# Designs tried in a protein design run: designed miniproteins, single chains, continued (2). Part 79

Each design is a single chain, and the fold is of that chain. pLDDT is the mean over its residues in the fold that is shown.

## One batch from the design tools (miniprotein)

Design m6731
Fold by ESMFold2-Fast:
Structure m6731 (fold): chain A 76 residues (1-76)
Amino acid sequence: MEALEEAARRFLDKVTPEEKQRIAEALEKGVDEFLRALAGVARKMSDEDVPDIAALAQLALTDPERALELVREHVG
């Protein structure tokens, strides 16, 4: 779990505050909306970021409340 959170934080560090807010709002609506928002942000990232993006997606699929907390903490 901790390793997934570290990878998710690395991804969030690379996205804009506006994108972080969109991800948080999408996750509050549901996992399907979250995955669509995440895919849109991922289009701007490099292949090297794929594992970190996948870690955030996996965290949201297994523990959506913890994923939302993590994204909210990262937005401020």
Scores: mean pLDDT 78

Design m6732
Fold by ESMFold2-Fast:
Structure m6732 (fold): chain A 57 residues (1-57)
Amino acid sequence: AAEALAREVVELLERGEFSPLGSLLDVAQLRALMEALGQVSSLEELFPVLTALLAAL
């Protein structure tokens, strides 16, 4: 579940489609995304970091 959700989030960010993120993610998952974005310098690094953080929820 975490891996599939992380993949969808990365694909949305790659397409520049930000509005679905608020409907797709709950508050804990949004915090995980913000934490992941703070740790990475590129979208290529986002998938594994976000997957790990979402799996910890």
Scores: mean pLDDT 79

Design m6733
Fold by ESMFold2-Fast:
Structure m6733 (fold): chain A 73 residues (1-73)
Amino acid sequence: PSREELVRAAERLLELARERPGIPAGEAVKQLVDEGVDEGAATAAAIGANEAGGNSGRVTPESAERAVELLSA
């Protein structure tokens, strides 16, 4: 995926995490792909957020925000 697709996926993941704090990473990827986000970009954003959140397997608003920061740098 392009950098623009990665940033867009991370920003949408952040919005999803704000709506559903602690959403499982795999479920978040499926939801983003169902909404038309590139699967590779959605997967990369979820992995980044999971890593930023301590590898819990879940995405929080804080971990998703960190992923947006890192992918936008």
Scores: mean pLDDT 83

Design m6734
Fold by ESMFold2-Fast:
Structure m6734 (fold): chain A 100 residues (1-100)
Amino acid sequence: SYENLKKLADSLYENVKALVDALLPHLTPEQAERLRELYEKFSEAYKNKDYDAAIQAARELKRLVEENLPTVSDPQLARDLLRTLDGLIAVLEELKKIEE
């Protein structure tokens, strides 16, 4: 299950990237810049296998998306990103337990 969890985490990570990229054109310039900054923080933590920092950054990404959901021109993209972030956070919590 550990190898399957790592593969699932990588798949969810790639999906977060794709959904962030898809959502950026639907945001204001200020919202887009904040989303990029939080995504970069998340991506760096994930690549470094710093699961605590990655989980915290993913939660911050989730909060930003939730705050912008009422004004997003494509609310389905925002909802898809929220679901993917929830799934990724859950998998990272499990990986953290196994690797500690």
Scores: mean pLDDT 84

Design m6735
Fold by ESMFold2-Fast:
Structure m6735 (fold): chain A 86 residues (1-86)
Amino acid sequence: TDYEEALEQAKEAIKENPENADFWYRLGRVYISLERYEEAVKAYRKSIELAGAASADQLRNLAKALAKLGREEEAKKYEAEAEKVA
């Protein structure tokens, strides 16, 4: 799978539907695969904001990206939140 192609497709989908939380979540996952963790955090946060709620998987993926950025306290907070919603 070409992650750069997936990134272009995800950005195009968001351009057409900027309020779709699922498209922002998919963008975040593509950024994780590209090891672009700062962009992944922004995309995941936008997804959660638009959805008004977060799944355990969304919270765990956000925590993983934050941990990769050295933002350990935030990562632990979201891991704990994921356990509560699972």
Scores: mean pLDDT 84

Design m6736
Fold by ESMFold2-Fast:
Structure m6736 (fold): chain A 81 residues (1-81)
Amino acid sequence: PLEFSGSPEEEEALLEELLAYASKHLSPGALKALEVAAELSRTRGPTVREIAERLGISQSTARRLMLEVLRALRDWAAEKA
């Protein structure tokens, strides 16, 4: 049984739900950082550097936006529990 093991379909469904939540709760910049991180996760592990390069921002700004994303992810996970 595949409960949760990184199946692409299950991860994509969770990402869509998270993105719907995020679109209502995150700033536009943080939402864009989340989208980029999700895209990078499909090919390799996302890094702050790669997110910064994709968005054309500094690594410090990308790190700040990712902290906002992580807070929203935590709140989303708590709401789902």
Scores: mean pLDDT 71

Design m6737
Fold by ESMFold2-Fast:
Structure m6737 (fold): chain A 63 residues (1-63)
Amino acid sequence: MSDEEARELLRTIPDEKWEEVAEALGIPVSVIRDVKEGKISPSSLSPGVRAALVGLARLEASP
């Protein structure tokens, strides 16, 4: 999964859910918001956070 594809998947998650997603990943909501807005590339995050964020985004986007 590319950084662009991961970012697009994150954008499919409703804003109301971002607080829950941040809590589940153990990261600040501001980080998720910055990734969604394109201020932070998913590849620029720590390896663990990046993997968890991409994985969760894919699960949230799946039916």
Scores: mean pLDDT 66

Design m6738
Fold by ESMFold2-Fast:
Structure m6738 (fold): chain A 85 residues (1-85)
Amino acid sequence: MSPVEKRIQALVEQFRNDLRALVERLRAKGYSVDEINARVREAAEGAIKVYEEILRKLGFTDEQIEEFRERVEAVLDEIIAEVEA
């Protein structure tokens, strides 16, 4: 696996862990499923913007950044499905 692929995988895993931690914090505070869904989506969009900027500054190509976006959007869908279950 290339150093680029390893970096993308590490950021995707960090994104998953951060969103799961956020869900747990919001549930502990008594937020509804709809409120958790809205807040997780907002936090995810902000995090994606930050990570995309970091990857661009590190010299990643548009295609590599798109791959990263596809992977983190899939993670977001997974987390939202877990919240709605």
Scores: mean pLDDT 86

Design m6739
Fold by ESMFold2-Fast:
Structure m6739 (fold): chain A 96 residues (1-96)
Amino acid sequence: SEKIKKLIEKVAEIFEKHAEEAERMGLTDVAETLRHYAELIRKEAKTLSDIARLVTAAVIDMVGLALEETDPEKREKILSLAKKFVEDVNKAIEEI
């Protein structure tokens, strides 16, 4: 489906934009995680279910990094970024 191909690319771009924001904030592990899932979504996603699974996995990994973070300010930044990431992905899904 052309609509699914467009959604895959939009979601991959959302992953990359949030990775760049994470890198600017000094959240290197978060940026690496988001770039990894951007590559996986382009390579492996074929259905809306694949997109949902990879987005969910990325959020779980980001929350895991936040829980292991000892700096409260960095922890809050990771959680805030994860929330905005999910909001941007949901908006992209609704627009296709």
Scores: mean pLDDT 89

Design m6740
Fold by ESMFold2-Fast:
Structure m6740 (fold): chain A 95 residues (1-95)
Amino acid sequence: VERLMERLGLTPEEVKAAIEKRYETELKSIEDAKEFYERGIDVEQIKNSLIEKLKELGFTDEEIASLKNIDQLFEKYKEALRKKYEEDLARVDAL
């Protein structure tokens, strides 16, 4: 976060606004993906993308395998996004 602020010349308030906008954009993207999945559009691609995104957020193959349906995968990803958002904000507050 410090390196990002220095690199971009941003204030803490501007960094927080950027973090919030990114979080809102990611939430909208995942909600749109869930709607496409429910309509039967790109089902395999959406599922595989969601699994990869969960792995990028630190979930193990074992944890992902415990989530037996797509709704649980979407719920876990939204939860992980919220946690990352709160952690990113806390890092700015610690500066």
Scores: mean pLDDT 76

Design m6741
Fold by ESMFold2-Fast:
Structure m6741 (fold): chain A 56 residues (1-56)
Amino acid sequence: MAEEVREEAYRITGDREVADNLAKAAEIMVKDHGWSEEEARRRVLAVARQLAADRA
């Protein structure tokens, strides 16, 4: 999951550090907050899209 999120976030944002941070956030959501992998992925990828739009 985290690797897939990292790759997709990098594709969306073009920023490796942002992609790494979003992948870590998704892992924390699943491990520490009881989110499903699908919910965490949707949330962080929505953030990735918003960050990309804000940078445009």
Scores: mean pLDDT 80

Design m6742
Fold by ESMFold2-Fast:
Structure m6742 (fold): chain A 84 residues (1-84)
Amino acid sequence: EQLVDKESAQKVADNPLLNTDEAFKLISYIVYLQAQILDEKSREALVEELAKMFGLSEEQVEKLRKNKLDFEVVYEVLKEEAKK
């Protein structure tokens, strides 16, 4: 709708994750499913691609590697980057 309540718009501006939560959850699930069917080398390439796309820190990249792109870890990392 083109007419949006100012209070609702302000809540989205203050908490953009509320509007994008389902999108990050879906992306994280797709990444997780892909990681489960990929070999170790292909998973490494996927981690590097995510790091470049989202500008991930060294700490976040290590977290993704250690947990083999587990759904919860990917979701947490994407939500944290969206907050910046």
Scores: mean pLDDT 68

Design m6743
Fold by ESMFold2-Fast:
Structure m6743 (fold): chain A 80 residues (1-80)
Amino acid sequence: MEVTPEELALARDIARKLLRALLNYFAEITGLSVEELLNLTPEVRERVREALSKRFSPAGVEDFLREIENIAKEIEEEKK
């Protein structure tokens, strides 16, 4: 059984909404605003790393930071 292109498009739209919800979650756990996470300056990146290091392993922190960066980039490209 193969998923139809329309079902894949719907799943993608749901995934995008979940990515935005995850960005709000990361803002909550890091104590940063969503807008700060969308503009990841070196200072903001260090604050994210410090906050996440209290809950996750060093490797996990770097993976989550990369994911936040990817989410922010995708959202910014979608707005352009």
Scores: mean pLDDT 72

Design m6744
Fold by ESMFold2-Fast:
Structure m6744 (fold): chain A 64 residues (1-64)
Amino acid sequence: SRELVLEAEIARAFLDILDYLEKKYGKLTPEQQAIRDKLQAEMDALIARLEAEGRTDEVARILS
């Protein structure tokens, strides 16, 4: 669904922000690391659902 695509794009955007913070400051706080771990798990689940729906082009776009 479009909702799954949007949720995956939002999760990707937050993961990118966390990657930027880690690069800039050399490490994440324990709280930020816990958020990253949760977002990665949620992202993996959303990608699996999109692949199950046959939306492989959307998966490729989100992961690029």
Scores: mean pLDDT 82

Design m6745
Fold by ESMFold2-Fast:
Parts: C-alpha cells; sequence; structure tokens
Structure m6745 (fold): chain A 74 residues (1-74)
C-alpha cells in the first residue's frame, strides 16, 4: 500500500540522518531520492536487495539493517 511504502521510505531517511559515516549517509540519501519513483513496496525491496549484492563492509551491513526494518512493516 501507499502508506507502507511511505513508512519504508521514512526508515531509509532516518537511517541516513543517523549515519555518521559520510559514504553510507550519501548512499542512503541517494537511495531515498531514487526510491521516490517506485510505485510499490515490492519494487523498493527488490531494488534494495539487488543493490545489497553490489556492496560490501559497513554499507552492506547498514543496507541489510534497512531491509530488515522495512520487512518488519511489510
Amino acid sequence: SSETLEKALEVIREKAEESKDEFTKVLLEYIYKESQSFKSIEELIKALEELRKTLSGEQKEVLDEVIKEIKKIY
């Protein structure tokens, strides 16, 4: 639903604001902006899981946590 997608986008925004690592913050802000074009939470989750496969280290760990939090509200 639109409400669920909006809540998922808020998880990404909050995680970006909480991030002390500049690269992780910029990545999450980019994801947040790009995700505004998605029409469903399923599209968002699929895109995040695909992006996760291309990342390593702290960026991957933070994205894994974001995906986990989004799945709690879905």
Scores: mean pLDDT 83

Design m6746
Fold by ESMFold2-Fast:
Structure m6746 (fold): chain A 139 residues (1-139)
Amino acid sequence: LIQKADIAFRSGNYDEAAELYKKALEKDPNNDEIKKNYILSLLKAEKYKEAADLCAPLLENKVPVSPAVTDLCVEAVVNYLNKVNAPAGTYEMLLRLTYNMNLSPKTAYTIYTLAKNRGAKIIPGKFYQGALKYLQEKK
C-alpha cells in the first residue's frame, strides 16, 4: 500500500497518493512517516481543509509527533485559514496553540506574516523573533 502511494506521489497524482496514504495510516495510526506523507500529499493537492482537520487534534492534544509533522500541520492550518479569509481572532488562537511548539524559523515566519496581514492584535514576540531569524538566514 505504501509503495503504491509513493509511486502516485512521485507521478504527481497527489489526490491518489493522499487516499492511499490515508488507508496506510488507518492500518498504522501512530506512524509519523505515513502521517508526514499524507499531510504533504494533501498540501500538494491543495486540500487544505482536510489537512487542517487531520492536524487540529494533533496540535490540540499535544500528541507526540515529529517536528516535520508539526511544521506541515501548521502550514496546512495557516493555508486553510488564509483560503477561507479567517478573522484575526482565529489567527490569535493559532498563535496561542503553537506558542509552546518547537517551530522552524520558516514556519514561525509564515504564522507571523499571515497573522500580521490578517490584523491579529496579539502576536507573541516569540513568533516575531522566529520570523527575524528566517529573514536573517535568507538575506
Scores: mean pLDDT 73

Design m6747
Fold by ESMFold2-Fast:
Structure m6747 (fold): chain A 107 residues (1-107)
Amino acid sequence: MAEELHRRAVAAYQAGDLEGALRVAEEAARRLRELGEELGNEKALRAAELAEEGLEAIRAGDVEAAAEKAEELARIAAELADEGRDEEAALARAAAVAIGGAVALAR
């Protein structure tokens, strides 16, 4: 499922579909929050918060703040992968790609 979100994020960016990219980021944030709460994974909860903040930044027109959130999401995705949290890592990566794509499309 997280692999599908990553593919959808890339496809939205390639199609110039800003709203599609934002929908992928929203879905990834929701699933990160659900998994973080269910499993007690603090990094997954932090990734969900960063994705939510990145979405708010894009909607407010703060492209630079959104870019910073995407970069931090990518870093947390790598940390989650190193910890063997493959699903949470893939969701954080999908959110980073979706928000980063939205940033690129908004520039």
Scores: mean pLDDT 85

Design m6748
Fold by ESMFold2-Fast:
Structure m6748 (fold): chain A 89 residues (1-89)
Amino acid sequence: ELDLTPELLKRGLEVGLEEALLTIAEGVLEGRLEEAERAIEWLSETTGIPKEELWKRVEEIQKLSEEERERRKEELRRRAEELNAEVEA
């Protein structure tokens, strides 16, 4: 019935995108604006998501407390580990 491959790819892309946006948001907070701009351009070209939408998501992450950003990192790391376990199986 449902092919697990498309679902696995979709989940991998979603986790990868969220990790990239979190990393970019942290980079902006550290003053790495040039690296952040290049990463957003690359993500926009690669995913087809408009640059404006990616920047809005980065801005939302920047508004989070340091505790909430750390919590998101833990959630993403767990999701990545779970996805890797499914691929390894």
Scores: mean pLDDT 75

Design m6749
Fold by ESMFold2-Fast:
Structure m6749 (fold): chain A 57 residues (1-57)
Amino acid sequence: GGDTATRAGAALQSRFGASAESAEAAGRAIYDGWDPREAAERAKVSVGDVRAAIRLA
């Protein structure tokens, strides 16, 4: 379900210093499409951080 997207968003904020807005945008994009590159573009964060956050989720 949405658990991975929610946990990845939380990891982006808590471990990678993303803003709450960026973490929410990345989490939503992951939920909708699971593409780390697309999530990174929508959230204005690095693809590496998004991939790491997904691995931590």
Scores: mean pLDDT 77

Design m6750
Fold by ESMFold2-Fast:
Order: C-alpha cells, then sequence, then structure tokens
Structure m6750 (fold): chain A 73 residues (1-73)
C-alpha cells in the first residue's frame, strides 16, 4: 500500500510556516525566519512516516541553516 501520509492540514501548515520563514529571511529578519523554520521542523517530527512531511522538513532545515549563517554576518 502507499506510505502513511500526514493530514493535508498539517502539510498546508508546514507550507505556510516555510513561506513565512522565506519572507522573513528575504526581509533580513533572521530571528523570525529561524523561529518559523524550527516550527516547521517540529511539526514534521510529529509525522515521521510521512514522505511529504520529510521533504518539507529538509526544506525547513535548509532555511534554518541559511538564516543562522546570515545572522552570524
Amino acid sequence: GPLPEAPEEVLERMRELLEKAVTYLENGDYDKAIEYAREAIDLAREHPDSVDAGVLEIAAATLLKIAEELKKK
């Protein structure tokens, strides 16, 4: 059968958190970008069997790393 999926509401929430993280990153608000990226990672961890959540977690972790590196100057 297909792999277990996170509820669509969870995936949509993760996408919203990623969109906010990107927006704050582009605006130079690295603290908020880090906050929203971490929220997306935490939400993904509640759905470890979801491939879609796992893909979004990788995106969130990448944004987190970029924001942390830019914050260091």
Scores: mean pLDDT 83

Design m6751
Fold by ESMFold2-Fast:
Structure m6751 (fold): chain A 66 residues (1-66)
Amino acid sequence: SMELQQLIARLTALKLRQIGLQYDLDLLEKQGTLTPEQRDALLQEIDRINREIDEIEDQIKRLERQ
């Protein structure tokens, strides 16, 4: 369905952003330039994205059962 395709596209975009944020976090840690404030901000954004991913995955599962 169109709705399912749009949810899958959104999920893919969120997963790519999650990978990018994790890469940035790891890079800053390796450089020794990561401040506590930057770490907290990146972790909060990653947590927010993970929650949105979980919600979309649940929506996809519900649609696949219909």
Scores: mean pLDDT 88

Design m6752
Fold by ESMFold2-Fast:
Structure m6752 (fold): chain A 55 residues (1-55)
Amino acid sequence: SPIDELEAQIQRLDDGIAWLRAHPDALSPEMRETILARLEEQRATLERQLEQLRS
């Protein structure tokens, strides 16, 4: 279902964000901040879409 697909996408983003936060030395601080901001914005967009489908 569209809800299951969005939940799966959010879970993958959460896993990626958690990995980056757990590995602060994997990237420069500037690159890490940029990538995290993009992933968090994508997550927020998917969360809004999920809420609309549940409403």
Scores: mean pLDDT 85

Design m6753
Fold by ESMFold2-Fast:
Structure m6753 (fold): chain A 74 residues (1-74)
Amino acid sequence: SQELRDKLIVAEALRLLLEDPSRSVREIAEALGISPATLNRLFKKYVGISLSTLRERIRAAPSPAEQWRILEEL
């Protein structure tokens, strides 16, 4: 289904961000074969916030433990 595909894209984008938080939304979207706008829209739909917003929160987190806490609070 389209919903399953969208959720798998969101999950893979999250994996790529966590492996290297320095990756831009553009680089992650390119790796997944979609536009940054589409990727941000999917994150808003399934996660509640854009990937751009989540990326800034993860990068601002002072430790890996606090990055995990951000994900648990989604």
Scores: mean pLDDT 86

Design m6754
Fold by ESMFold2-Fast:
Structure m6754 (fold): chain A 65 residues (1-65)
Amino acid sequence: VSREAGALIRLVGEGVDIPGFISVSIEDGTIKVKAKASPEDIKRLEEVGREAAEALGGKLEVEVL
């Protein structure tokens, strides 16, 4: 059972309703999110991603396009 797979499923489920969400991936405990959105929507993605990263014991990286 992969903790990473569970975190990814949760993040995608919450992220698809956030405007400008493009993609998410997990590499070696780091959640990488790409978005092209307003600062407010980026903050929402950072909040969701931070919760998922804490569950993994890892990091969050958000790339704004």
Scores: mean pLDDT 68

Design m6755
Fold by ESMFold2-Fast:
Structure m6755 (fold): chain A 70 residues (1-70)
Amino acid sequence: SVEEFLKELKEKYKKEYPDGIIFLFANLSADEVDPRLGTPAGAAEVYIFKLSKEGKWVLVKHEVFEAPAP
């Protein structure tokens, strides 16, 4: 399921970026791009931010995945 896929991705990225903040977005539409984020139809998108030495949150990873069918 999509929820299991997102949970597995979140756990994987928590292990790789334990001090990071992870945002996961899923667009379950068959043919529409998400108007706010531009996430493709049927895709999941991950953004990982980490606090820099300067005290700024920096984007350290951005990836798009094809979401599995429900």
Scores: mean pLDDT 69

Design m6756
Fold by ESMFold2-Fast:
Structure m6756 (fold): chain A 105 residues (1-105)
Amino acid sequence: MVSDKEKLVRILDSLKAIVLGDERLTEEQKEVAVKMLDVLKEGVANDLSVEELAERLVEVAKDFPQLGVLLAQSLINAVELYKDHLTEELKKKLIEALELVIEKL
């Protein structure tokens, strides 16, 4: 159980490194992306609800809604790619929260 959360944190850290290395993104866009990934890491670690996680993600991305939608979609794809390494409950929670972010932005 603990290992599944740790695996997800490692996936999110890998995505953070990819974002920071993307020369196509502005420094402001990188900052927003990093903050969204950090919110996901904290939300997983603290077992936040789908609604609380989505609300915090929307708050971080609200000034860059198109980027927020793109990042949320990329994260859904990453969760689906690694689904066999995550619990069904954790996978469902993350996808539902990220889908709410897309709907609200």
Scores: mean pLDDT 77

Design m6757
Fold by ESMFold2-Fast:
Structure m6757 (fold): chain A 85 residues (1-85)
Amino acid sequence: PPEERLVELSRAISAGDRERALELVESLAPELSPLAVRVLKERIENPTATPAEIAERLGVSPSTVRRTLERLSSLLNRAIRKAEE
């Protein structure tokens, strides 16, 4: 995966820069599953949304959203650690 873009995405999300975060998700879309892209967009647009609220909007189970967020968190954390080495 494009490590630099994942690090930038993490920073944009933390800064509340929704426009930049959405641009980065679109740029990363070919490297992510369609569900991961939709979950990320929902979280970026609604940073206070719970996994259950995201699941309701996307028409999937809350467990599917939680698992997708866990995988995304692992991917972002791995990219950050590797960039620091």
Scores: mean pLDDT 79

Design m6758
Fold by ESMFold2-Fast:
Structure m6758 (fold): chain A 80 residues (1-80)
Amino acid sequence: SAKELELIKFLVDKLVELATALGVADRFTLRPINSVAEGEAQLLAFEAALRALFATLSPEEQARLLARLAEIQAELQKLA
């Protein structure tokens, strides 16, 4: 639905902001999102990049990243 597409675009935008703040925005290619399926594919690519970064972090940095992701997820759930 149009609402689902808007929520996915919102989530992708939040994850792009997070990746930019972490200095890893260039680790994946952003593509246009014109459908839920395209948005889901973009989110999977984002997950892969974040998992690769996560493996290089200290336990303390890993905990901070997980906390930031949990905040984004909670914000998204408020809009759903």
Scores: mean pLDDT 76

Design m6759
Fold by ESMFold2-Fast:
Structure m6759 (fold): chain A 108 residues (1-108)
Amino acid sequence: SEAEQARKEAYRIMADAFERAAKVLEEGYKKGDGTAALDEVSRIAGEASDRLRRMAAEGTPEQKAVAEQALADLQASTKRILGAMAKDLKEGVELAREEAERYRAQAQ
């Protein structure tokens, strides 16, 4: 169905974004440069948000509902990762990997 195709596309966008974020955070942790990693994660989240907003703007009502839910999930996951990073960049890496795995499963 169109709703299933939209769901797969939206959660693939999210899975790709959080896999990239996890890699950036892991590299930042290894280098001891959390600020550069934070800026890049914010950029990645912004790009994913823009893609989901375009899907919501250009899609059918069902595609819009899926994209809006995925956007809400993206915002919630980003907030949790930023909160984890405030304690320990390693916790942010682990959480980003967990969110990527969760969204990859939803993209199936």
Scores: mean pLDDT 84

Design m6760
Fold by ESMFold2-Fast:
Structure m6760 (fold): chain A 73 residues (1-73)
Amino acid sequence: SAEDLSEEEKEKLRELAEKEGLTPGVLYLEGGVAAMFGDRELAERLYEFAEKLEEALKGHDPLVDGSLRARGE
């Protein structure tokens, strides 16, 4: 589940995605293709990664600093 990702984990996921040129949309598309060809295991991994990346992008605003206390936890 992506709901309990820390701010550090979100930053790492965002950095990795930027470095590799990945977006949630691309990961969902790749997962759909894998599922279409019967690779259920790969599809599941890609969907999970896409969900985690969506949470990382939703919870981390690079322009607006979030709660300083949330980051200090």
Scores: mean pLDDT 69

Design m6761
Fold by ESMFold2-Fast:
Structure m6761 (fold): chain A 94 residues (1-94)
Amino acid sequence: SLEDDIRILAEAFGLDEEQIELLRKAANGDPEASKKIAEWLKEKDTVLAKSVANLFEKASETTDPNFNSLLLSTAAGLVRIQRGVDKVIEERKK
């Protein structure tokens, strides 16, 4: 669901309540909200954060909420994949 995707992104990137509200606005086609999220994520020096920032940068170029919702779902999907990989690596060390 959209709420689950927002929660996953918020947990992965340590987003506060204000930043979570901007995720909701971005999902509904707010290009300024998408741009702000992309700028915050670009400051994080990880491949995952840079990949997700690129998706929100693309979302900032449109006002179509269906397209922006798909990009948000894709971003959350990337986080789920990375969490799965990290868990496997951690468990192999034990």
Scores: mean pLDDT 76

Design m6762
Fold by ESMFold2-Fast:
Structure m6762 (fold): chain A 67 residues (1-67)
Amino acid sequence: SARERALAELTAVEGIGPETAERLVDAGFTTLEALRAATVADLTKVPGIGKEEAVAILRGLGRLYAA
């Protein structure tokens, strides 16, 4: 399903576990591209994601996309 594809994509990021991926998808962050466009402030609007978790997600994205 589209949801399962989104969850699999997001869990490839270090710092995104299954529960965090579910929260992100439910909030409309269904792609890595959408997460890369997000700020810490955008991610902290997601229920259950605090500032420390938001920073960890963005760092994990940075590592995934490191050249």
Scores: mean pLDDT 82

Design m6763
Fold by ESMFold2-Fast:
Structure m6763 (fold): chain A 90 residues (1-90)
Amino acid sequence: SAEEHLKKASLYLAMGIAFEQIGDYDAAIKFYEEAIRHLEKALELDPDNKEVKEALAFAYEQLSRVYEKKGDFEKAEEWRKKAEEIRKEL
């Protein structure tokens, strides 16, 4: 269900934030990518779910920020633009 995917995404987001806080950016990226994968599935199941869209935009923004911290400005910009596209729907 969309709710189960949202719950899994929330756990992966928390893990990503935890690893980002200790400076393990590679681990943070992997957990944010897993969160995004679950949020995209949740959105496929419930396309009008505002909570899922807000979580997805947040996940894209977090991933952009981590790439910026790694000095990968091209990837940071890609994820920032994806977040902006979702936020325009909110």
Scores: mean pLDDT 88

Design m6764
Fold by ESMFold2-Fast:
Structure m6764 (fold): chain A 61 residues (1-61)
Amino acid sequence: SAADKAGEGAAAGDLGAAAEGGAQLSRMFGPEKGSEIAREAALKAGASEGNAQAAGGLAGV
């Protein structure tokens, strides 16, 4: 899923993959909710707080 791609990308430090997943989430749910889902998915995938924040920010763009 888009959330899995955003989360796994953030956990791996792959901000490009995180951005792709985040863009899909933003398309589906809007930028605010897409950012929230991307950040939550990153944390669940084991990303650091910083990488989770970055994933959320990329989803909101």
Scores: mean pLDDT 78

Design m6765
Fold by ESMFold2-Fast:
Structure m6765 (fold): chain A 78 residues (1-78)
Amino acid sequence: SPLEEEALEHLDRLIALLDGLIAAETDPEVRAKLQEVRALLEEIKRAIEAKDWEKFEELSKKAQELMEELARLRAELE
């Protein structure tokens, strides 16, 4: 599907951006959370490739929760 191909391409770009953020991050707790987000994006990519939409929904929810935790952590660190 062209939409699936576009989604996978977007995920690859997001993973590349996260790699840059992880490399630049000096706080070990924030860095660990960024690495967790990266791992979830890789799992989401695999779920899309496998057409496992149940797993995709589960992982997407986890990614959203982790992103909210990361935003909270960054706000606390100023």
Scores: mean pLDDT 81

